# Designs tried in a protein design run: designed miniproteins, single chains, continued (5). Part 36

Each design is a single chain, and the fold is of that chain. pLDDT is the mean over its residues in the fold that is shown.

## One batch from the design tools (miniprotein)

Design m17222
Fold by ESMFold2-Fast:
Structure m17222 (fold): chain A 94 residues (1-94)
Amino acid sequence: EENLKKSEEARKKAQEARDLADKGTPEIAEQYRKLATAYENLAKAYENSAKADPETRKQYEIRAKAYEQSANYWKKVADETIKKEEERRKELEK
């Protein structure tokens, strides 16, 4: 149940990252595409974990943890890039 919910949330975040890539600068777009890929892999790992035998479930959860760390990294990079671009834009518009 919980892993299926996490899979659904990760798929939603992957789609949101793809939508944001379409609206961003080329640099931000590439970062969001990497984020989307990480979330897609995370969703797949949680889905497989939820459907797996109890002994195999732990292996998929470990894999999901690695993809979650990757997604968190790319989200942080994208958020920092956006924040810097917004601050620069505000300085230019002032």
Scores: mean pLDDT 80

Design m17223
Fold by ESMFold2-Fast:
Structure m17223 (fold): chain A 69 residues (1-69)
Amino acid sequence: MMPQSRAQIRARFASLQARGVSASNAIVMLIRAAITNQDQATLDMIIDFARDVLRFSDAQIARMIARAR
């Protein structure tokens, strides 16, 4: 099930990290799921989380989006 809130995005990210996924790969996986489901609202929340909480640069986020496609 796709994340529907900022709290669900954080929970899914934490679950992926607990399973040994790196922060950048976890974000790529979440972006890929949002793109596959055509869920722009969730995609925007993932990007905001990566920028505001994880402090990834816009250039790093752009590369993660490219890798998710």
Scores: mean pLDDT 80

Design m17224
Fold by ESMFold2-Fast:
Structure m17224 (fold): chain A 80 residues (1-80)
Amino acid sequence: EEEEERKKLGEEILASLPEEVVQTLRDAFEKAGIPLSTLPLLVVDMAELPEESILPTFEFLEVPQEVVETVREAGKKALK
């Protein structure tokens, strides 16, 4: 239940992002072998969790800090 609601919120955040940012995240997931269906959950976590909790995931996925910051700003707006 909570996971489904979080997925919907994540899809809304993704829809508000520039296509280049979304493509970077999708490419990172495909490269790491992570299902794209989990991407909405990750973008919600980026908005809700402290930076220190999400940085190891983005280091693993090789996502640039600029992309991470763009997603976090979009997520903060969606959470209001």
Scores: mean pLDDT 76

Design m17225
Fold by ESMFold2-Fast:
Structure m17225 (fold): chain A 79 residues (1-79)
Amino acid sequence: TEELKKRAEELEKEIAALRAQYAATTDPREQVRLLQELAAKLSELIKIYRELGNEEKAKEYEQELGAVLQELAALRRQL
């Protein structure tokens, strides 16, 4: 439980850093890479919050993941 909480905190920091990188880049290939990494980390975070019994946080991150996947699909269609 404590290890899962620590991993969630680390993933949240990594997600924040990736979002900052995404906002700063104008390279479409780099944007695709960053969105793929965001999707992977959000997926892991959702699983962790479910294991912790925090369904509210899991649902929040599922919504974020949905938005990231929509952005990724739209960007890939333009490449």
Scores: mean pLDDT 89

Design m17226
Fold by ESMFold2-Fast:
Structure m17226 (fold): chain A 68 residues (1-68)
Amino acid sequence: MLSPVEVFRMILEGASAEEIAEAGRIPLPTARELLRLARTLPKPELVKRLLGLSSLEEAEKYTKEYLS
C-alpha cells in the first residue's frame, strides 16, 4: 500500500493515474479519484488530509521539508 507521502509526491511530480495505480497496486479508478482530489484541493489541504495533520501551517512546513 502506498504511504500518504508517496501518493502526494507522485501527484506533485506529475505522475499519471496509471503510474499511481501500478506503484500502489490499486485499481485505476481509485488512482483517478486521487488525482481528481489533488486538482480540487489546494496542496496544503491535500497534505493535511493525507497525513492527518492538525493545521495547514504544519502541512506547508511538511511540504517544504520532505516534498520539495
Scores: mean pLDDT 69

Design m17227
Fold by ESMFold2-Fast:
Structure m17227 (fold): chain A 72 residues (1-72)
Amino acid sequence: SMAAENAALRAEAEALIAEGERALQAGDYDTAIAKFREAARVASQAEGAEALVREAEGGVVLAQIMRDSAAA
């Protein structure tokens, strides 16, 4: 069903956000950026997941800032 498909996409996006957050904590900014970008793509395929898309996009921005800071 569409509801089950949307629930699965949201769960996948949430798992990818969690992986991105773990990568940030490990200082693996490239992995974090990749995971957050994938989370945004997955969340964008689900209905009513605009908050998850914004959270994932925010994660990309944060990871880029932290990578730039670590390089300074």
Scores: mean pLDDT 90

Design m17228
Fold by ESMFold2-Fast:
Structure m17228 (fold): chain A 108 residues (1-108)
Amino acid sequence: SADDVVATAKKKLREQVERIIKAVESGDELALSIAQASLIAENSEIIYLARRNIKDPEKVKQIQDVLSETNKQLINMADTLSPEAMRKEAEKLVDETEKKLKEIADKA
């Protein structure tokens, strides 16, 4: 269902936020690069799930656009914020992303 897409996206985003924060805390640039690449790859899997569960291609595109913007903001946070500040701001971003995805799903 569309709700399963939203729930999966939120879960994967939270898992990726933790991986990015750990990489930043470690000071390992390779670990950070791997975490960022993983974020992009998991976004593609969420879009694949969306294509299977949402019949309207315009809604799938809206979900893709929301997730792409969220990923861009998470990468920017990793570059500009301390791990503590990123933890707080990323939680807010994940919650706002969930709200946007639910709004798209509910209009189906």
Scores: mean pLDDT 84

Design m17229
Fold by ESMFold2-Fast:
Structure m17229 (fold): chain A 68 residues (1-68)
Amino acid sequence: MTQQNVDLVAEKTKDLPKEVQDVAIQGARGELSVDEAVEQAKKIAGEEAAKIVREALDEVRQQILQSS
């Protein structure tokens, strides 16, 4: 479960800077909250990167809810 979510987030953030992708993956693993991951992405690469990270993490949450 968790690894599949990490892989999905990694794919959705592959075009972002490595630091932003790492933060998004930490969010997918539950090591950071969604809000914290989005805030870090915004500081690294701005609003568009933060939006992409938020959307990727929200999609992971929706897939978990639909699969239960």
Scores: mean pLDDT 77

Design m17230
Fold by ESMFold2-Fast:
Structure m17230 (fold): chain A 60 residues (1-60)
Amino acid sequence: SLEEQVRAILEEHGGDPSLLPGVVERLRNREIAGFVTPAGELVLLGFDSQGRLVERVLPA
């Protein structure tokens, strides 16, 4: 599920689990969701033209 994918991404990057509902809601609304890692990197999540969840990590 989308929630399971987002939970795994948050866990992988050391993101706060409390961010899960907000990230999932933004993605369900076809918005770009983002969170900052403990290392200060910005993780961006969105869907591509094929409906696949895409993850991009940028310096914050």
Scores: mean pLDDT 84

Design m17231
Fold by ESMFold2-Fast:
Structure m17231 (fold): chain A 72 residues (1-72)
Amino acid sequence: SLKEEMEKMQQLSIEGTKAALELAHEQGLTEAGASGTAFGDDITVTVSLGDKEGVGTAKTPEEAAKKAIASL
């Protein structure tokens, strides 16, 4: 149903944000901000650190987070 699809997208958005913050913290980027969005099978994560911003899109939260941080 549409409600279940929206709940899945919301959960993937949350997991993308969490993955990015966890990965940034592991790399010593403790002041980094992150946001995640999901649509269908695609998860997009944005990471910001000072004047820099990285964006990554992937099929999993972890891969989207890795791409976003690599783009900083």
Scores: mean pLDDT 84

Design m17232
Fold by ESMFold2-Fast:
Structure m17232 (fold): chain A 138 residues (1-138)
Amino acid sequence: SNEDIFNQLIKQLEQALKNGDLKEAVLTLGKIAGLLSTVSPEEALKFFEKLSQSLSKVKSTSTGEVKKLADDFVIIEQQAAELYREISALPPEEQPAGRAVLRLLLLGQLRDLAKKYNVPVEEVMEAYKEGQKLGLEA
């Protein structure tokens, strides 16, 4: 299920952050964003709640660059969750346009994270595509 895949990606994200592996953390967030792009807005909001809880836990024990990355992840999560709530409130015929705006926001934020933490943008985009594939094949 998408929930099982998401829970595995959250554990991978937590482990990367615990290890101080900023590259793996950014790539894993890319996969999470890709997966979230394939689910309903309602399912995405549930996943954002779990992601928020995970990031809060990591932030409580993190320092330096790991805490800074986790802080950046929280900002992205909050912005994406707010837009998903707005999309959920739209008439069904307007939801595809809202979803396109969300995809552009997530891709832009992932590119900015890649540049900020010196992760190759092409690897983050590939991770996003892998996340989409996982969601579509679930």
Scores: mean pLDDT 84

Design m17233
Fold by ESMFold2-Fast:
Structure m17233 (fold): chain A 94 residues (1-94)
Amino acid sequence: SQDEILAEFEKKLREIAEEYEKRVKEIEESDLSKEQKIKEINKLTEEAIKRINEVKEEALSKITDPAAQEELEVITRIAIHELKEETKKAIEKI
């Protein structure tokens, strides 16, 4: 069902967010310079956005309902926005 595809998509987004948070914490706790930490966190953000877009394209290929397509677009935009805000907060802590 469309609901099952959206639920699987949201699960994958949660897994991406959890891995991102774990890897950011590892960088924050590392002995890297402030400049290196900022560079590595920005790289993780770019990689996470790429993965979000990849799982979005996979989900979108399976969805035929226009309402479900719109919901997927909204979920994706919110997830990317939240990720960018997390990035700003992580960098401000360094």
Scores: mean pLDDT 90

Design m17234
Fold by ESMFold2-Fast:
Structure m17234 (fold): chain A 65 residues (1-65)
Amino acid sequence: MVDQANIAMTFLAEAIDLGEIAEVRFEDGTLHLTVEKVTPESKKRAEEIKAAAEKKGVKVEVYFK
């Protein structure tokens, strides 16, 4: 139980460190996240990022492949 934005950023940083993220972009309140390889791990992290960001009022669009 921690800060929503902080959670989203932490999961994002972890995914980037694992080489699962190809691109991250923020536009007009929407976070665009591109995932290179679709795995249960990357999908789970993307869902966590989306949930935390949405809680803070930020929309997340995830692109796989």
Scores: mean pLDDT 71

Design m17235
Fold by ESMFold2-Fast:
Structure m17235 (fold): chain A 90 residues (1-90)
Amino acid sequence: SKAEELKKKAFEIRELLEKILQAAKENDKKSMEQYIEKLRELIETLPLSEEEKKEIDKVIKDYLEGKISVEEFVEKLEEIINKSIQKLLE
């Protein structure tokens, strides 16, 4: 079902965010950048609005520019994605 597919993608995004958090803690910049690219590709497959996609892009940019911590990055992306998926399931 569409709901099951969206939940599966949400789970995969969560796993990628956990991998980004671990790579950042290990100072593995190469793995971190690879996981962020996979995260972007996965998010592009979600039926999100252009506004929601721009908000996500800003969060990623703010993290890469050192404006927010990796913990804040993960929390903000989880919040946006969870709200978006909840709205799509209505």
Scores: mean pLDDT 84

Design m17236
Fold by ESMFold2-Fast:
Structure m17236 (fold): chain A 84 residues (1-84)
Amino acid sequence: NEEARKLLEEAKRKLEEGKKLIKEGKELLKSKDKKKILEGIGTVLRGIGLATEAILLAKKAKELSEDKELQEEAEKIIEEAGKL
């Protein structure tokens, strides 16, 4: 259960960082500056990568623990990451 909990905490951190990067990247994409638009594309892609890692970590946590609360928390992470 300790291992599953650590995976969930890592998944939460990656999800929050991914959300932040996607938001920052989308703001850059609104720019009229081509360099900022390219930076925005790269930033969004990095954020999507972190969201994908969060899903994989949350799924692994579900496999390692039968705890209902932990499984519900993992499902919430997967749902939130999937919305990005």
Scores: mean pLDDT 87

Design m17237
Fold by ESMFold2-Fast:
Structure m17237 (fold): chain A 59 residues (1-59)
Amino acid sequence: DPENPKLVVPRLAWRGMDQKITDKILDLIKKNGIKDISEMVKYLLPRGTKSDVRDILKY
């Protein structure tokens, strides 16, 4: 399930994300709610490079 943060974060790590990026995503899920961040991460998973994640997380 791509909306489960426990599964989503490991998938981002498989794309070579550093721990700071995955920690920031978890923090955003905790603060902003799972649904809004799940949509962002669903977009990131097919495209997920470190650069792409950083650019999206700026917003």
Scores: mean pLDDT 51

Design m17238
Fold by ESMFold2-Fast:
Structure m17238 (fold): chain A 73 residues (1-73)
Amino acid sequence: MLEEALRAEKEAREIVTELGLPTSTIIVHTLASGIMAARDGDELTLDASIKTLAGLVGEENAKKVRERIEELV
């Protein structure tokens, strides 16, 4: 539970850094939520996280994030 959340947050920060996105709390937490949702097979939560990211970093970056999450899981 806590360990999974901490791992997802580390992975989120890694992806954010790799893609050159701002390391903001909102972006990191939204991405971590998406990673956890992807691992749980929760497509609805994953889609919601990606839509939120598209509003924060643009649709092109959100697509790259989704692709990276799918490669990670």
Scores: mean pLDDT 83

Design m17239
Fold by ESMFold2-Fast:
Structure m17239 (fold): chain A 110 residues (1-110)
Amino acid sequence: SKEIKESQERMIKLAEEIEELVKKIAEEKDPNEIKKLAEKVLELIERLYEEARKFPEEDREKIIKLVEEIQELIGEIIDARQNGDEETLAKKMEKFKEKIEELKKEIRKA
């Protein structure tokens, strides 16, 4: 439907904006700036949940699960960055990138 197609386009854009902001968090050294970037990311995650609710139940459940997994990874990235754990940060960023691509793929299939 036209509504689902428009929601797909908005969700892909939100996923791309989240990816850009999380990459900035991974490189940021100022704790106050990390907090501001994290608040923006949480707002975009909330908008992803709102868009996902417009999808049929089967597709909605898969998309919501991926958004939840992405949100958890973002929390782990923020923690690793704040603790100076560069090895964990690199591993979690790789998983995050994979999950964002999986989310985009599932959105396009719905």
Scores: mean pLDDT 88

Design m17240
Fold by ESMFold2-Fast:
Structure m17240 (fold): chain A 97 residues (1-97)
Amino acid sequence: MSLEEWVRERFADLPEDARALVDAMIEAIKTFIETGNAEEAVKKARELLDNDPRVSPAQRAAADRILETFKELSKILPKTLVAMMAVQAVRDAVAAL
């Protein structure tokens, strides 16, 4: 199983109203795995969130906090750990929304 497949599987059970947030975060994690560039990953996620009318202000604020943390952690941690921590942060944020 690839890291990308593992990430998608970990998000498969999340509710439909969180799908826009989850899809944006999957694209960010995928971009980071492929490129090693956290800034490019964050930019892609933000573009998806900005263009999806299903994203609430609370979901956008949660996503921005996760993406900033992801970007900072990418400077000091291996890609796999950053991806795993991002998955957990998204699950925690969805549970709190």
Scores: mean pLDDT 80

Design m17241
Fold by ESMFold2-Fast:
Structure m17241 (fold): chain A 72 residues (1-72)
Amino acid sequence: DDTKKVLELARRGLESLLKTLKTEKAIRVARELGEKALADLSKIKDSIQANIEAAKRLAEVREEARKVEEEE
């Protein structure tokens, strides 16, 4: 199932991002936003649309985590 593969890749992307973050606050924010994004992605039935949304949502999670780290 192509959508399952998209979700697995998105989860790996989130886990990779979490490993690069240095502060507990940034990790918490990224995990919360990332898990919400993964839940939303699981409802998309079209694999192409799921892949587009995964890239967009992970970029937003990364940007929010970066802002949190800059505030510290």
Scores: mean pLDDT 81

Design m17242
Fold by ESMFold2-Fast:
Structure m17242 (fold): chain A 81 residues (1-81)
Amino acid sequence: MSNEEKAVELGRELGRLLAEAERAIEAGDIDTARQLIAKAEEVLKEILSLDIPESVKKVAEHEGRRALERLRERLEEAERR
């Protein structure tokens, strides 16, 4: 598998984990949401460790970090309810 193909697969996994974390927050499953966010962070780190173009890494870091920050904010709000 090429690093480009691996980046695509990890990107799909990241998207899946982010969507599952959002659903867990909406369901009030705070512990599951925390675990999914942690897994998403590790998948993002793996993408950034690949030998792929720097431009691709910058986009992944910016978009992934933004999505993770939004989920953390929603998780914090859910914990205050």
Scores: mean pLDDT 84

Design m17243
Fold by ESMFold2-Fast:
Structure m17243 (fold): chain A 80 residues (1-80)
Amino acid sequence: MDRELEAEIQVSLLRMELSVLKIAYKNGADLKELIEELERLRERARELRARYADLPRAVAELDELIEEIEKEIEKLKKEL
């Protein structure tokens, strides 16, 4: 598999997982569990950013995703 294609697939999978967590929040999922899942998702995104650091498009997309995840974590922590 081409590294650029691999990066695109991995980023798409993380975006899908973030969407699932946002849906879970709207359906009344436990806030502490959601925060823990979002923190795990953020760490996975950071690991992928390090792995694909040589791919500018992947880095840009992962930086945007990490920022979105961090904003969701802050939002949920304020609701605790």
Scores: mean pLDDT 88

Design m17244
Fold by ESMFold2-Fast:
Structure m17244 (fold): chain A 78 residues (1-78)
Amino acid sequence: SDKEKEIEELNKKLETIRAQIDALRKQRASLVKELLDKGNPSAEEKAAYDAQVTALNQQIADLEKEMLEIRKKIEELK
């Protein structure tokens, strides 16, 4: 039915978003490791890494919010 098709499409979107979150978490982990591997990072370098990590955290939070909204839609369609 149309509802079943819509649920399948929403589940595919959830899988895509999960993959995006996983990729962003790996990027965040790589940035953290890169900063830690610096023996004496400058204040400017630290600020730049902190800004990048903050941006990634915001992107992850936005995607997690989108996943919650999609899960609510799936529940409404059942």
Scores: mean pLDDT 88

Design m17245
Fold by ESMFold2-Fast:
Structure m17245 (fold): chain A 92 residues (1-92)
Amino acid sequence: MEEELERYREELKEKLYEEAKKLALEYGLSEKEAEEVAELAVKYFEGKATPQDILDALKKYLSDEKANELAIEIEILVALALMEYAIYKLEL
């Protein structure tokens, strides 16, 4: 049960990474810039980064308006992943 929960958590992290990377690429970031943002999204999911860390990274590559828009979309992706993890944990 705990091993199954840890496996699902890792699957959610991988999915979140790919979704955040894809979204960043759609906003016009390069492959390397999108990977940086995707890594921060996963760290935020793990409680190792803040929404401000994501916004600060995005502001290096995007206008303030676009950086704020993408930061909000990434925060929604992380919130959804956290919700899926919580639901799965309750179903064990």
Scores: mean pLDDT 86

Design m17246
Fold by ESMFold2-Fast:
Structure m17246 (fold): chain A 52 residues (1-52)
Amino acid sequence: MEQRRKTIAKAAEFAGYPPEFIEKFRKVKTPEDERKVLDEAFAYYKEQAEKL
């Protein structure tokens, strides 16, 4: 789905995240694991924005 790509791209813009995060996302084979990676990225960027 394109929604998944947009979510990650937007998060990357906020914190300028490293490519290793994207690789980890691609390596996940279960939907549950995929959600965990997304949640962690989201929380990370939210914290970065809060420090601004």
Scores: mean pLDDT 62

Design m17247
Fold by ESMFold2-Fast:
Structure m17247 (fold): chain A 89 residues (1-89)
Amino acid sequence: MAEAEQQLKQATQRLEGLAQRIRDEVERLRATDPEAARALARRVLATIPQLRAELDELRQRYPSAQEYVDQALAVLDALRDWLERALAE
């Protein structure tokens, strides 16, 4: 249990870093290749439902790690909202 909790904590931190890198890459691409930026944003948005489903399964299996799963879900929700806004502009 402690090992699984530590792994979920580390995974959430990696997800936060990945989400920031995705935002930075989309913004950078928008300056040079807006079509590539939109393609990246759509591709990432398409993967979020599957990641949410996997996190929901982890939440059920590891109730003691619920806080880290909730943090990861919040990161995905923030990333989704940002990408949807970027595509609307």
Scores: mean pLDDT 82

Design m17248
Fold by ESMFold2-Fast:
Structure m17248 (fold): chain A 71 residues (1-71)
Amino acid sequence: MKKLSEEELREIARETGVPVAAVREIYRILLEKGKLTTEELREIAEKYGVSLRAVIAAALKIAEKVGGEVE
């Protein structure tokens, strides 16, 4: 699975409006598990105070770059 730089994670945060800390957490889970569920993304959205739609958009951008599945 491809690694993303801190700069790439910051760019995804900027594009989606999701905090960099949340983008890093999504990235970590995708690297470790290869998969993210809508339920896990909802928990991240609630934790960081952002919309579920924005978190899904960030997760899809990360999955496209590193490989992984978002359900």
Scores: mean pLDDT 82

Design m17249
Fold by ESMFold2-Fast:
Structure m17249 (fold): chain A 83 residues (1-83)
Amino acid sequence: MTREEIVEEVRRALARGERSEELREKLRWLNEHDPESLPFPMLREAARLGILSPAQAAELRAWEAKWEKMLRDTEEMVRRRKA
């Protein structure tokens, strides 16, 4: 099975809402060997379906927390300018 075939299979399985250990294992393998093949939207969908490992879910949440903080800091700066 080629890397592209695994990515396509994972993408289709996520679109169907599939929740299996095989899919979780494929997601873990892709994240470890080719993280660029799993864009954040696919990781978020996998997290919503509950199929990410605890470590992968924690990494995704940490990234989302950093992004949210950046947005909040920007909003606060805008509010302070208007005050």
Scores: mean pLDDT 67

Design m17250
Fold by ESMFold2-Fast:
Structure m17250 (fold): chain A 67 residues (1-67)
Amino acid sequence: SSSERVNTAVDLVKKAVEAGQFKDVEKVAELVKSLLSSDEEREEFFKEARKILSEENYQKLVAAMNK
């Protein structure tokens, strides 16, 4: 489902941050893009991601995903 894909992407980002792996934001962005299939899912993902990321890391992720 759409919600399941968004939740999986959010959980992936959360685990990457907790593991200290978020420094490679391009790899995180590619994995998230492979999971999300629509602009609506992407918007919902960003809404949830900004709750768990610092402003700096959130902006880096947004930039990487909008290439």
Scores: mean pLDDT 78

Design m17251
Fold by ESMFold2-Fast:
Structure m17251 (fold): chain A 82 residues (1-82)
Amino acid sequence: AKEIAAKATTKMNKEDKVPAEELEKALIGAGVPEEVAKKIVEEASKKGEEITGEDLGEALGKVLSEEEAQEIADKLVQAGNE
């Protein structure tokens, strides 16, 4: 469950680091409500301003349901490839 969300976000390179502001914009662009996007960014950025795919996966699993985290992770990967 949380492992599935983590596996989806690890399709992003483990070394891909994004600033918190860029992650918030990407989440909103993927259809995440602004309030939820801010909550995810706060959880992901609590270790620092640069957020890794692993930090994002953990934050998604804490803030969202397992199914919602998987859907958003898939949308973020697709947006990064477009």
Scores: mean pLDDT 66

Design m17252
Fold by ESMFold2-Fast:
Structure m17252 (fold): chain A 76 residues (1-76)
Amino acid sequence: MDEFKKKLKETIKEELELLGVPKEFWEPIAEAVVEKTFDKYFELLANPYPGAGKDFHEATYKAMLEEYQRLLKEKE
């Protein structure tokens, strides 16, 4: 479980880097996204269906954008 959370955080940080998000936001976004999407991952793991991986990826991406927008609003 912890190993999976660590891997997911690393993947999210890599994606944030590719999106050009400032490094100062990577850790808080990665932590928030992992917590937000972790329950969804277990839900999909318990009830697998075609496209579950894509749905999880889209949910993760949406969570990343929402958290980044929230942090940007706090800076404004």
Scores: mean pLDDT 72

Design m17253
Fold by ESMFold2-Fast:
Structure m17253 (fold): chain A 112 residues (1-112)
Amino acid sequence: SRARELLERGRRYAEQGRFDEAIALLEEAERLLERELGPAHPALAPLAVALAELATRLLREGRAAEAARLFERARRIRERLAEAHGPAHPAVIEVDIALALLHMTGPLPPAP
């Protein structure tokens, strides 16, 4: 799907340090996935993981406010998945691992 293509490109741009482009692509992927599949579909888990991974990289680069915003997006996706499928669902567990790794990187400021 278009959303999966955007997710893949967003991850690639993040790996290249092209953070602003990566953020834009992942935000577009979120909009498309939610429109196509709804806000609680398990296919949102790879997106939430990508958002958490990008937040971790942004935090390491000193871009803490942007990291906090992406962390909150990933956390909201996690909560919707957990409410719909239960906290032990594989999709929820994958996101929980990514969020835990971000937390170990350092403190996040409150999201604006």
Scores: mean pLDDT 85

Design m17254
Fold by ESMFold2-Fast:
Structure m17254 (fold): chain A 81 residues (1-81)
Amino acid sequence: DVDAIIAKAERTLAGIREALAENADDPRALRTIAQLGLQSLAELLPQLEALAKAGNERARAVLDEARRLSAELTALLQELD
């Protein structure tokens, strides 16, 4: 179910952003969230890329957001070093 894959990706992105907001004052928690978030995004990206390539515009939008979040998490890890 394509809609279920996209909805799961949307929930994953929202969950990562919520966890970052809830732990803004905890550098150790932020590092763990960023590391696990990047791992989750790495698993979702190929699925979203395949759906976007097939012409699914919703998957394309979620893919673009996932790539932005991945860059944000990478930058966050560099700041926490």
Scores: mean pLDDT 88

Design m17255
Fold by ESMFold2-Fast:
Structure m17255 (fold): chain A 60 residues (1-60)
Amino acid sequence: AMEEALAEVKELIRKVAEERGITLSDEQLDRIAREALDIYGYPLTEEQVKEVLDAYLKLL
C-alpha cells in the first residue's frame, strides 16, 4: 500500500543523505518522500532520490 511505498522511499532518502554526511529528521524524510512520490511515482530510482534531496537542500 502507500504506507509501504512511503516507508521504502524514506529509507532510500535516509541512506543517500547519510552517504553525503547529512542527518534528516523523520519529519523531513516524510516530507521529502511524499514530494518525491508525488513528482515521480513509485518505484523511485536512486537518481530521482538524489534530485529531490538536492532540491530540498537548496531550500535550507
Scores: mean pLDDT 77

Design m17256
Fold by ESMFold2-Fast:
Structure m17256 (fold): chain A 95 residues (1-95)
Amino acid sequence: LLARLEAAIEEVIAEETERMAEELVALGNSPEHAERIAKEVEEVVRNLYLEAARAAVAAGARTAEEVLAAVAETLSKIFNPERVEEVMRRVLELV
């Protein structure tokens, strides 16, 4: 379970940060600046989601839905809740 969720989280977060880089370029940022910001954000956000997923499994979560519900609760305190819910939905589609 955890290995599949970790792979799905990594894929979805990479897609989200790639989209963020494209949006930054559309707003007038250089491609180099946008890519640098996106890469730094990807590393931090990816690690936060992965740590939350690992913590949920350690706490007794046994299904993808249980793990993702715990991740959403934790990360919605730090990030935009609507964005977190969208990420969790996309992760669930891959598992």
Scores: mean pLDDT 82

